# Designs tried in a protein design run: designed miniproteins, single chains. Part 3

Each design is a single chain, and the fold is of that chain. pLDDT is the mean over its residues in the fold that is shown.

## One batch from the design tools (miniprotein)

Design m71
Fold by ESMFold2-Fast:
Structure m71 (fold): chain A 125 residues (1-125)
Amino acid sequence: SEKQAKLNEIIDEFVEKLKEIFRKYLPKLIEARQAGNEEEVQKIRDEFLKEARKLVREAMNKIKEVTGLTDEQALILEFSVLSFIQSFIDYVLENPPESEEEAEKRIDEFLKLLKEHIKQQVTLL
């Protein structure tokens, strides 16, 4: 359907933009953590989550417009997506990748799962 094609486009654009945010912040977070600089870790994490939250909100608003989801349903999806992003960041900080190649692989695997999760949640509503 035309709605399904537009939904897929929004999700694909969201995932691409989110990947760029991960590439920008994740290496800096890992370096700060390994250096034992907890103040810098918190500062970078806060900026990371601020940019991620803005992007998620923009994407959820576009999904809401296409799908006819309520404000409450869109907010629940926003919260779910942000919780997944936060959990992934925390997981990587506690189990840092050994190389840039491993980091990219973990990001790609996470984003693939996130994309499928969003599609399933939206198409069942």
Scores: mean pLDDT 87

Design m72
Fold by ESMFold2-Fast:
Structure m72 (fold): chain A 85 residues (1-85)
Amino acid sequence: MEEELKEILKLALEDEELSKVRDEITKELQKMIEEGAPEEELMEKIADGFGRLAELKYGEKVGKEVKEKVREALKKAREEEKKRL
């Protein structure tokens, strides 16, 4: 999981097409944060963003799988954090 995300981020920095999508996702996330969007909506946007990057490089099936894995990882991390509070 973590290694897969690092690879996608590395490709997004090196590939012009992926860099453009990364910038769009970053702007959308910044706007959502400024508008006070709930954490759950921010997490969904992050998962969607990784899915879009994976789809552009590896196709729609991989994009859907990456989006789902990122969504589950973020949800699990949030639940673990909540248990510590």
Scores: mean pLDDT 73

Design m73
Fold by ESMFold2-Fast:
Structure m73 (fold): chain A 95 residues (1-95)
Amino acid sequence: SELEERIKELQKRVADVASRARKLLNEGKKQNNEEVIKLAEEAMDKVREATKLLIQAIKAYRAGDEETAQRYLDMAEKVIDEAEKLVDEGEKKLK
């Protein structure tokens, strides 16, 4: 289903962004780059938020509540989009 595919894709995106944010934090600390460290920490906070929303979407989907699942999934996608932008900005500042 469309919702099942969205859940799988979002789970992959969350894992990817979390990995990138951790690498960004490590590089920022290594270079003593305060701006990059802050961007990485904000991105990790957004990843935590998106993960919680994704868990709620999965619970609603399994319960057959497609409307609630769609709402949480839409919210989680917006939050992970914000996290990706923070990571992208931080990676540019390292180079």
Scores: mean pLDDT 91

Design m74
Fold by ESMFold2-Fast:
Structure m74 (fold): chain A 90 residues (1-90)
Amino acid sequence: SYEEINKEELIKYAIEYLKKTEGWTEEEFKNLSAETVVEYYRKALEAYKEGDLEKAIEYAAIAHAQLILNPSLSETVREEVKKILEEFIN
């Protein structure tokens, strides 16, 4: 489906970014953490506040791709991102 194609492209993009930017290897992709996902959502919100919509979308996409790779992180990430959003609204 279109949603499946979008997930594959998103994952591919995020993997290449994390390899190039963070030097990630197969080990890091096997050991995804909620903390790293939350960091990329925080970067997305910071970029959005600075008016850099392109970076905001990129960081959010990288965060979301990690959740697609490890859905078990979703609840923890949701709780932490909610706290960040409350910080940004105030």
Scores: mean pLDDT 80

Design m75
Fold by ESMFold2-Fast:
Structure m75 (fold): chain A 81 residues (1-81)
Amino acid sequence: ESPARRHTIVTGPDLDHTRALVETILRALAAQGVRVLSVRIIERPDYNIVEITTDLDDTPLNLEAIYRKAGIDFPLSEVRP
């Protein structure tokens, strides 16, 4: 089993926008053959945090390409141990 990789994204306070962003990311990851192990959305009054755990290796280039394909603004916080 490959080591799990955690990706952390900080979004704005709009929960509907955050949910749509997560859906877009999950579709982009699936299109690249990346397996998603878990997804967590942490709601805060002024912002939201999205944590996605994948089987993607720790190569930053792959993560950057996936986020770009998903239409997500760059840079984002990614690959936390």
Scores: mean pLDDT 65

Design m76
Fold by ESMFold2-Fast:
Structure m76 (fold): chain A 86 residues (1-86)
Amino acid sequence: KYKEEIEKAAKELKEILPGEAGQRIYEAAKKALEMAEESPELAYHSAAAFESLADYLSELENGKEATEALLKASKALKQLAEEKEA
């Protein structure tokens, strides 16, 4: 579930922001998912970064769908971090 949501968000963002920026975000999302399994604190930071990016994209004309996907991925990362801490 978490992996699928992050993967979808990264793909959508890559289509909107082609090139280096989109590629870096995709790579960061993959790393965030992997690190969330080992480090709850890093998962929280990744979730916050996705939320900040979603907030920025929500102000752009073509950002609505990517914003929703990023917020879902952020929520999934926070839930994963909470499970690891519990």
Scores: mean pLDDT 64

Design m77
Fold by ESMFold2-Fast:
Structure m77 (fold): chain A 100 residues (1-100)
Amino acid sequence: MEEFLRAYEEALRLLRELTRDRLGPNALSDEELARLRAFAESRGLIGKQALAVAIRELFEEELGIVLSPRQLADYLKRVLGLDISPAAVARALELVERAR
């Protein structure tokens, strides 16, 4: 739990710094995409889960769009080249909600 919550906080800070609240497929440079991939891969599944939840937070905060676990998994695969199951994303969302 603690490791995931720390990873989530770090992912959210990194996303806010890099994207400037622009999460479209063409909004991120190759260097920014590489930094997000490195963050996720360095922490394995927890890193991918943390990044998926951070992306959801930014989409809701800036665009008023609530992405489903399936949409988040698709976004990570399409934009970042990161494989994660929708079920793993759903579990991560539950962990963040319980921490509120």
Scores: mean pLDDT 75

Design m78
Fold by ESMFold2-Fast:
Structure m78 (fold): chain A 95 residues (1-95)
Amino acid sequence: DPYYEKAKEYLKLAMEYIKRYRETKSKEDKEKALEYTRKAADYLAKAFSDDHPAIQAAFQQGLLAITEGKLNGDEESGWEKWLDLLDAASRAVNA
């Protein structure tokens, strides 16, 4: 799936900028990490839905929460934020 592959590429870029931000504390590195996270969420929504706006929003909210946690040095946030993402996606589909 080309959308899923692009989502993985953007998540990899987001992780690179998270690592940079942890060292630099640069606003630009933080903004790029969040930008690539949003792009990854958009492509994940396209890969797993027919571009449904509620599903796209759920993926964006969940992935951004994970990225923000990692930017703040929370290495254990991924599991909790992943559960939040699944719950948000379920609610969006049923909205």
Scores: mean pLDDT 71

Design m79
Fold by ESMFold2-Fast:
Structure m79 (fold): chain A 94 residues (1-94)
Amino acid sequence: SSLAEELERLINELAELGRKYREGKISLEEYKKKVQELLDRAAELAERAGLLDVAARLREIRDKLPSMSEEELEQATVEAIILLSEMLDRLRAA
């Protein structure tokens, strides 16, 4: 499915972004901004897939991101990856 392919690309972008941040190649502020952009795209994919509860949760994480500490951000990105992986499994099973 094209949705599954878009979601795979998004998961890969999120992983790459996390690596760049850990390597010191981007600032915390830039990392937060780019994660918010990826979560917006993920929420839109979730809506297109009919997963409205997942879309709502991704947007909630996005909205809280600017005020998060590094530790809170790490926990939030792990939660986001779990949600995106669950979506991918459902799209591949359909």
Scores: mean pLDDT 85

Design m80
Fold by ESMFold2-Fast:
Formats: structure tokens, sequence, C-alpha cells
Structure m80 (fold): chain A 88 residues (1-88)
């Protein structure tokens, strides 16, 4: 699915942005929190890639699409929060 491929690319870009914000932080507590969040999002992305590979039906493909959209939304919110934390 081109839509699923696009969502994975968008998620990969957002994870890369969160990593860059983590690396820019001079606050050890914020850096540790962002590092933990990166690990969680990378694990969720890995699980969704495995689910995509296992998806045989349209219903299973649609479930992956919905979960990717939710992950993108949460990840975008976390990136936005990280930007605000670093601007403080």
Amino acid sequence: SPRIDALFAEIDALIAELKALRDQSTDPSLKQQMDHDVQVFEQERKQLRELRSAAKTQEEQDAVLIRLQLLKSVLRGRVDAARRQLAS
C-alpha cells in the first residue's frame, strides 16, 4: 500500500527529528526522557513493520494503517512537546 509506505516514511522522519532534539538538549533529565521516548517509538515502529509483513487480508492491512496513523499523531505531539521544552 502506497499510503502505508508513506506513513512509515513520515514516522521515520519524526523519530529522526526527536533524536535530533534529544541530541540538542543540554538538560540531562530531558535528554534521558527523550531517549526513552525514542526507544518506545522505535519499538512500536518495529512491531508495526512485523504486523504489516504478516497482514494477509484487507482487514489486517486496514488495522496496520489505523495503528500507523495513531503512532504518527502521538509521535508528532511528542516532537512538538520536545520543541517547546527546548525553547524554555
Scores: mean pLDDT 89

Design m81
Fold by ESMFold2-Fast:
Structure m81 (fold): chain A 96 residues (1-96)
Amino acid sequence: NAMAERQAAFDAEVDDGVRSLKVAVDFVIELRELLKKYGITDPEDIAELLRTVATGSWEEVEKKVREILKKHNVEDKYDELLEGIRAIRARADAAL
């Protein structure tokens, strides 16, 4: 019946929301740990990069990573950090 179908749809949306939240939390933890490995511990820089990686184009990610690494004098780690971010983003996308 229509009420049972509506309840099933709602329960499915809640389950999807919980799964999506877990993926988002895991994404935040993995990215923060990766950034800490390169000495990036500033909460503002971490928050800005998290936002850019989660919502931005790959070109925007590349630009933001370069800006942050330059600020911390670790531009030589650009390629290594970008590959790490790419892997984290790909895992999050695959888990959704």
Scores: mean pLDDT 79

Design m82
Fold by ESMFold2-Fast:
Structure m82 (fold): chain A 73 residues (1-73)
Amino acid sequence: PSGIQYALLPSLVPGTQLLLVSNPEDKPVTEAIPVPAGFTTATDLVAGTTFAVSGTLTVTLEPHEFRAFLLSA
């Protein structure tokens, strides 16, 4: 199995959700991760960058990289 592994978790901030993504591969991987309806913004909690979201969040992860995003409306 190849590709990015992801999990959607409840967050402690009302109206938001935590998206955890990891790349188990020995190579960079780019993948469109599905995002629940109602979220329009994803904030990278590691890099501090903010992305617009519409149904999916496209991420590029280096080998064995882990990222955490906060999803909000």
Scores: mean pLDDT 79

Design m83
Fold by ESMFold2-Fast:
Structure m83 (fold): chain A 89 residues (1-89)
Amino acid sequence: SLPELTPEEEEKLLKEAEELEKNKAPLSEIARKAAEWLKESQPERAAFYEALANKDFETIEEILRSLGATEEEIARALAQLEEAYAKAE
């Protein structure tokens, strides 16, 4: 979840991601759209999604660590992202 977003904002972001997935958009494009959506209201969160769009695992890891994620949580998140990138054509 995104702790800096309201429940309504998080739901809107998830719905946007679902619509892009229905249109066979790759995970990187979904992430790019999330970054554009958040860039004015949540620039730090937008930077995270920009890193996802670029498949920049080093930046993703650093952002997650800065948010207080444990090394185990980071490893799990990166593994899930690699699987998601592999499934997205």
Scores: mean pLDDT 67

Design m84
Fold by ESMFold2-Fast:
Structure m84 (fold): chain A 84 residues (1-84)
Amino acid sequence: SEKEKELLEKVGELQRLVFELAERESPEIRERIRELSREIEELAKELGIEAPAAEELEAEALAAAEELRRRREAGLPPDEAAPP
């Protein structure tokens, strides 16, 4: 469906913005993450899909970006390497 495609596109954009924010801090990127989180919640509700609230999505995205940034500053890979 058109709305399902739109939802997937917005989720993909949110993921890209998380990586971009981790690379460099930007109030414009933070604002877009907030906007996308609200749009994703609205579309998920329209589609009857269970999804986190916009505030939760935004908080998770910002936390993920901060963790990725911390890892880069510490010389760790972007993806978590679990100990064996």
Scores: mean pLDDT 79

Design m85
Fold by ESMFold2-Fast:
Structure m85 (fold): chain A 78 residues (1-78)
Amino acid sequence: MAEEVRRALEEVARRLGVSVDTIKRTLFLTEFGGLSQAEAARELGVSPATVSRMIRAVEEATGLSAGEIASILLSSAA
């Protein structure tokens, strides 16, 4: 599970021209930080459309919700 999520993030990062860290920060800010997509975009220095695109792409690649993905990433980092 965690390995499959990691591979999905790497593939999405490559397709969208962003770093894996940018995707992780997006998920943590929106799912744990309580930020809206617009607020996360401002924090990360990207457009709100980029935030929406990142979240959608990782959900599609994994079949998991953004919250589920964020929880797996947090668990694998601990």
Scores: mean pLDDT 81

Design m86
Fold by ESMFold2-Fast:
Structure m86 (fold): chain A 90 residues (1-90)
Amino acid sequence: SSELEKLRKLAEELIELGKKLAELAKDPIVKERLEIMVKSLEKFLEEIDNLSVDDAKSILIGALKELAKIAKKIDKEIAKELEKLLKELE
């Protein structure tokens, strides 16, 4: 579906932003957390075609909220971009 394709592209963007945040993170615990989140999004991307639009959207909203929360402690501009993506998805 076209909506699942949009969610796939959003997940790909979140993977890239998550990787960038992991590179910027100075705290090894925060870095590991971000790497785990990236792997979870990569798994989501592999399984997305088996999900309903509502389920896929709910998963990505959860990921966006958590990434935005973590990003606020690392990079304010990336945090703003994640908050913007969250508002567009909600």
Scores: mean pLDDT 87

Design m87
Fold by ESMFold2-Fast:
Structure m87 (fold): chain A 71 residues (1-71)
Amino acid sequence: MLTEEEQKEVDKIVKGAKNALKRVPVETAANILVEYLKGKSKEVQNAVIERLEKDSDPEIQKLAKIVKEKL
């Protein structure tokens, strides 16, 4: 289970990823997110991917798929 600290980190990362998609192509956003997640625990990485996969926006779901393939 995620700690409160890790839950806050996941929320921050997910919000950042959604904001990036408003400004850059999905593959560019995915590359930025992968580099950021490589410095995080496996629990945080998995939680971010799961949250993005469950999003109603197909562009965010596409982001999750690319990130999962590159991690």
Scores: mean pLDDT 82

Design m88
Fold by ESMFold2-Fast:
Structure m88 (fold): chain A 101 residues (1-101)
Amino acid sequence: MLKTLTDEELASTRVRLSDELFELMSEVGFQERVLTVGELLTYLGLWAEKNNRLYRNEEGRGIIDTSGTRLGELLGVKELDASNVQEIIDRLIEAGLVSRV
């Protein structure tokens, strides 16, 4: 698990993508297997937008709907809070989809 970091410190952390997540991110032109958390979140946002799965909740938070998707199957969740960077990265690590470099 990642230590509790500021969002800026967390965004600068480098991670390696699994083959499965790399293939999913390739839909939005992703070419690198090692990237920063901030770059990964940008690509997840682009993936969600391309698939009409990014929405704002009543509080204005960005939500990624993963229900019925391969990403949701791999993570075991139906949605991700795009504003909660730590939660997203912890879930990706627990699912074996990313590892810290």
Scores: mean pLDDT 76

Design m89
Fold by ESMFold2-Fast:
Structure m89 (fold): chain A 106 residues (1-106)
Amino acid sequence: PLPAGSFGGIGEPDLVDDPDPEAREKAIELAKKYVENGKKLAEYFREQGLPEETVKAAEIAGYAVALRVLDDDPERISRAEYLANQGRGLEEAKALFDEAIERVKK
């Protein structure tokens, strides 16, 4: 559902490392929109009667894309992407996202 290449560079850290509070707020808002888009896609897949793993994969993918905006650690980003591909570990992906939000706020 997202354009190919929009996050082709995993970790464009200039947005996360920007000392401007307005830039950090915009990054957090954008990341929250990706999480919301993943939830909307998951709801759509549930309505179409797709398997639970596919529904969860869509929601987890929203968190994985959001991490590319907020986090510069390729290992944490790759972990979230792996969880999305497996359609498992929604709570782990959510925890990674919540931790990234807290790191950006500090």
Scores: mean pLDDT 77

Design m90
Fold by ESMFold2-Fast:
Order: C-alpha cells, then sequence, then structure tokens
Structure m90 (fold): chain A 98 residues (1-98)
C-alpha cells in the first residue's frame, strides 16, 4: 500500500514538474526576465508531492524530482545558495540508500 501511494505522489510530482518546466521554457523563449507566478506555483506543487513521496519511500527518482523542482524555485528567487544546499541534501539522501 505505501509503495503504491509513493508512486501516486511521484506521478503527481512529475506532472507538476513537467508543467513547471514547460512554462519555464515558454517564458524563456518569450524573453521573460523571471519565471512566472504560474511556473513557481507548479514547481512548488511538484516539490510538495516529491517530498511526500520521499516521506512514504525514499528512492533516487523521488530525490531527483524534488531537486529539479527546488532548482526551478531557487532560480526564480535568484538563490544559488538554496540550490547548492538542495544539491548537497540530495547527494546525502541518495548516499543513505546505499
Amino acid sequence: MAARRAEEELERAREHLERAEALLAEGLAAGQAVPSAETVREARLAREYALEAIRLGLTREHVEVWLRATAILAGADGDQAALDRAQAEAAALVASLA
């Protein structure tokens, strides 16, 4: 049961991440200086679902989706330090899987 719930949360996270990445690419192509509020909202949802998936069962795929969503949010804020911290945390989580 928990494994199926983690898969469901991961699928939702991937859907929101795909929308966030598509909106980000569209905005960049249109010459937007910063990601749109809709891009940020989709990335936040992707991060939230990915964190729930990690809580239900830690896998490399769950960490990857969380990191990609967090990178979009850090980019929107211009916060390289947040991205660096997220990369370090992702590496530690993946290492814990042994």
Scores: mean pLDDT 82

Design m91
Fold by ESMFold2-Fast:
Structure m91 (fold): chain A 85 residues (1-85)
Amino acid sequence: SEVEEEVKRVLEEILEYVEKNKDKLSLDEIKEYVEKFFDKKIEEEKDESIKRALKSLKDTILEFINKAKSIQEVIDFLRQLLEAL
């Protein structure tokens, strides 16, 4: 579906950013990036189904980051979400 394709693209983009910056940024900085990334995507999105999916995905990822002990755990979680698609 178009919703699944957009969710996959968003997950791949976040995963690439986190992997590239894993040795340069803190968990708090990764969290700030993810919040800003989703807020911009949600604000610009006009399709209500995609918008709802992005809001749900944002909440899921941010909740995980708040409980994560390392950036590697965040990377592993994002990969797990991609595998579930």
Scores: mean pLDDT 88

Design m92
Fold by ESMFold2-Fast:
Structure m92 (fold): chain A 82 residues (1-82)
Amino acid sequence: SEASRIASQLLIIIGSMEEVRLMLRTNAPLEEQLKKLEEELERVEEALKELKENPNTSEKEIEYAEKAKKELEEQLEKVKAK
């Protein structure tokens, strides 16, 4: 169903955010932080693209995905500045 497809993309985004939060709780080396953030950002960007291409995706669901992408972009810039 369309709702199931949307739910799958949202779960990918939630999973990516959880992976980043887990990484932030560890003493991960800077190189690992950069690689993980770049990988998770790519995953969130693909999920957001799928959500935007689905006409049944709500504005709130798109807003959630865009906020998640922005948070990862801001975190990546902070790590790059170190």
Scores: mean pLDDT 85

Design m93
Fold by ESMFold2-Fast:
Structure m93 (fold): chain A 63 residues (1-63)
Amino acid sequence: DVTDEAIERILETAKKEGVKEVKELTFNAAPSEPLSEEDRKKVNELRELEKTKGVVFIAKRTL
């Protein structure tokens, strides 16, 4: 889940599930462009950390 829509849904789910903490991560990508494969790998790595730490990371792109 690397699209802005998927990120927003993750945030909504975190709020409903009562996740302990939500952290934001900024990507160096144009706001309307898709994330690069390297950025997607980064998001996937954070997803693995979410499972381990019980913390949700929300990816944000600069305006």
Scores: mean pLDDT 58

Design m94
Fold by ESMFold2-Fast:
Structure m94 (fold): chain A 63 residues (1-63)
Amino acid sequence: MSYGEQIGAAAGPLARRLGVSSEQLGRAVLAAMAEMERNGLPASQAPAVLERQLRREKARADA
């Protein structure tokens, strides 16, 4: 299973839980994919990486 598939599966539930916009979700997904590639992280870490990027997007909007 690829990290892209893991991110895709987690995206909807996390977006609903965190109350983020579609634009914030899109940016977080791209950032999470970039982080996974740069750091060579296993696919199992993808949901956690996506959640961190979503929280970062919310913090940016709330600052």
Scores: mean pLDDT 78

Design m95
Fold by ESMFold2-Fast:
Structure m95 (fold): chain A 94 residues (1-94)
Amino acid sequence: SKLVEVAEIFVEMFETKDISKLPELFNLLVKLGPASDEEIEEAARLIVERLGDKAKYLPFELRSLATYVENLFGNKVAADNLRRLAEKVEELLK
């Protein structure tokens, strides 16, 4: 799943503070199509499992990235997927 790949890169960048994968992330985001509810849940679980308590900071970052992707690349589908992912992360954190 391209959305799971996006989540993996985003988590790695957040953990390492290394932005060298930013071009790879953007290349995936410009091509990102619609995601199923199952793909959203898989990506959200990956974020929560890898970051634990620090996952609470990700919804804000994901929504910021969604706005950027929509405005700069015009990919409203990718932006919707990122917003749905942020909501699912918040849901899993309780």
Scores: mean pLDDT 85

Design m96
Fold by ESMFold2-Fast:
Structure m96 (fold): chain A 116 residues (1-116)
Amino acid sequence: MEISDELVERFRERVNSLDEETKKQLAELAKLFGVELDVDDWSLEAARKFLESLSLPVVLALMQSKSEAVSRNEFLEGIAQYLGKKIEELKPYEKALDFLYDFLVEEKVFPAWTEE
């Protein structure tokens, strides 16, 4: 996954506009990926490190995909496999994971809707 400065800035802006519960879940999820941050301190560097840490679970989701499209469930399977967890164990992070999937789809990191 290629992490542009523009992608990092848009991610940080979206995170800063999230509700408190989603921010909390996202910070806890980031710690599972080895990114240390405070709930209220999403710097550009922290956002970049977190997005870079998603590259391997994104690749795992793409490899597990049964089609050219990565579904929300296939994304969750990739995250679970990377963390050595069951999908059910990701439920405490459901709002953060929903936000991440929607963001990655919107930014066309999962190119499921653009055959060029």
Scores: mean pLDDT 73

Design m97
Fold by ESMFold2-Fast:
Structure m97 (fold): chain A 68 residues (1-68)
Amino acid sequence: SSLELARQQLEEIKRAAREDPEGAVEVGKREGERLSDFIGADEKTRQALIDAFVGLAEAERKKYLAEK
């Protein structure tokens, strides 16, 4: 189901942020595109999902990036 896919994608983004913070945003973008393709989203919904997953990846990676 789309909910099970989304749960797996959220855990993958958290893993990517922990293990490879620099690559996490690209993982978020790919997972947003993947979910959009899975549900057959229109362009507006596709962009919203990509933006949401990228935003989540950026928020998660901040936990693992060096502070100034």
Scores: mean pLDDT 82

Design m98
Fold by ESMFold2-Fast:
Structure m98 (fold): chain A 85 residues (1-85)
Amino acid sequence: SELKERLEKIFEELKKKLPEKSKILDELERFILGQLDTVDQEELEEVLEEVEKLLKEGKPEEALKKLLEYSTELGVKELKEAVLK
């Protein structure tokens, strides 16, 4: 998947720029990659485009924040589906 390759490249760059956050980045990468087959592809594309833009602008902390916001929305969706099931 092109989106998977983009995501892996984003996390590789984030770990390089924010080495002190390596553990949280590893957890976040595993979580998002684990959801890759079930996520809205258009929504993920928009998130990756914004994150890539922030990284290009030299804003790795803001890029991480966007990924955390996205992962929180995915986690909330899973919890809602579990409760309504």
Scores: mean pLDDT 80

Design m99
Fold by ESMFold2-Fast:
Structure m99 (fold): chain A 71 residues (1-71)
Amino acid sequence: MTPEELEILRVVLENARAAAASTDPAEQQHARDTALRMADFLKDPEVRERVKAAIESGDVDALEALVKEYE
């Protein structure tokens, strides 16, 4: 994974955490939409699909594991 893709993955994780921590439905939706848009910049289709699945399911632990795998 490139340094740029690792930074994208970190931004995705940050937004997924923001969605999980927010009590405002509009903020939750905005954070999820931002994470999904950022995931589209990941070049590896398998990594992209795993990241998108984790965002959609709210699985922050899976996203944290992915960041740790590629650092």
Scores: mean pLDDT 82

Design m100
Fold by ESMFold2-Fast:
Structure m100 (fold): chain A 100 residues (1-100)
Amino acid sequence: SAEAQLQKLEENGKQAALRTLELLKEAFEVELKEGKDVVDVLLEEYRKEAEKAGKPEDVPSRETIEEIINNLPKLLEETKKLGLEELAKKAEEVLEVKKK
């Protein structure tokens, strides 16, 4: 049914968002420990995944990654308002690492 397909797309979107936030957290931890630019760390990880999948066009631009990082506080507030507790918790963890 259309409803089942929408639920699957919403769940896949949630899992993709959680994965993106986990990669952001790891990239900020690498920046904290090794002094590497977080955007460069993320671009390298996305590049590796895109190459493995045979989809080099799936690598986001530097500007897109910077926009995601800059919008993290807004994402946290929106996920809290929508009751998306797992996403809100992960976004909060990313912001805590970023502040160190």
Scores: mean pLDDT 76

Design m101
Fold by ESMFold2-Fast:
Structure m101 (fold): chain A 65 residues (1-65)
Amino acid sequence: SELRKEAIKKAQEAGKHVFAGNLTEAEKAASEAEKLAEQSNDEGVRKMVENNKALIAGGKAQLAA
């Protein structure tokens, strides 16, 4: 349960950084959330991480164009 709570917290932090345009910080938080989600075996958190990773990739692609 602690791992799940920490994973959710990190996934939420990643989302907040995406919203603020802090893509580097978002990527770090998403990576940490992904590791914790794998340890907790939580599908909900995995989906949050996948969504955050997609948004980060989209943001990076826009900056590169």
Scores: mean pLDDT 78

Design m102
Fold by ESMFold2-Fast:
Structure m102 (fold): chain A 106 residues (1-106)
Amino acid sequence: SEEEELELKILVGLLSVGGILFVLRRQNKDNPQLQKQIEEIIELIKEASRAILNKDYDNAIDLVNQAIKQLQEMLPHASPESQKEIERAIQMLKDIKGLLEELKKL
């Protein structure tokens, strides 16, 4: 179904964001503050995935918005290499938010 295809695409997108966050953790192992922020964002992504599986799309959108905000707050404190990965994660989460809004209309 169209709903199942959108849900799968969103979940794969969140998994991809998780991969970026894993890379960011490895790049910033000597920065405890950034490590803590990355761990908090990983928890938001996990909670968003659970919300999607429970068909709670409003909560999933809110959690994705929170993750975007935290990534934006990290951006000025990150190295140039990490900034590129953070910007990629932000764009992917914005795309996921759009798909969640489409899924909510079905």
Scores: mean pLDDT 88

Design m103
Fold by ESMFold2-Fast:
Order: C-alpha cells, then structure tokens, then sequence
Structure m103 (fold): chain A 90 residues (1-90)
C-alpha cells in the first residue's frame, strides 16, 4: 500500500517520503518506482518526461526531479529498492 511504502521511505528520509507519496498519489507505485530508478541512474531527462507523460505540469516535473536528485545516491537507491519490492514489476 502507498501508506506502508511511505512509512518505510520516511525511515530513510521523511522529505523524500513526502515527495515519493506525492508522485504515487499522482502516477501510482510502478511509475514512481521507474522515476526514482531513472533519477538514481542519472537519466533525469527521461524521469522528467515520464512525469509529463503521466499528466504532470512540466515545471512541476522538473522541480520534483531536481529535488530527488539533491538527495544522496545511497538514499535514492534505498528508496528505489523499497518501491521495487512493493511493485509487481520493478
């Protein structure tokens, strides 16, 4: 569930948990997992495009990806792992 995933990510970083919850509420768990993985691999332009394709305003999409990219790589990777475990297709 979104609440469970958000709680687990909050144990890593509560600010990242809030951003991740915002994405899950808008585009779902699977798409959020892909966005986090793309940011973690440095594919930020693809992450932005995925959010835009999901119906997010371009400026909001860029801001969200910029915020995620400012977290330590280890933090992003741990959050991505939790999301992947909760998705049917990580």
Amino acid sequence: SIDRITSEISRIDPRLARITRQMMDRIGITQTTIVIALVGSGRTDQAIQMLIDGGMDPDTARRIVDQISQFPQSTIARAGGLLGDASPDP
Scores: mean pLDDT 82

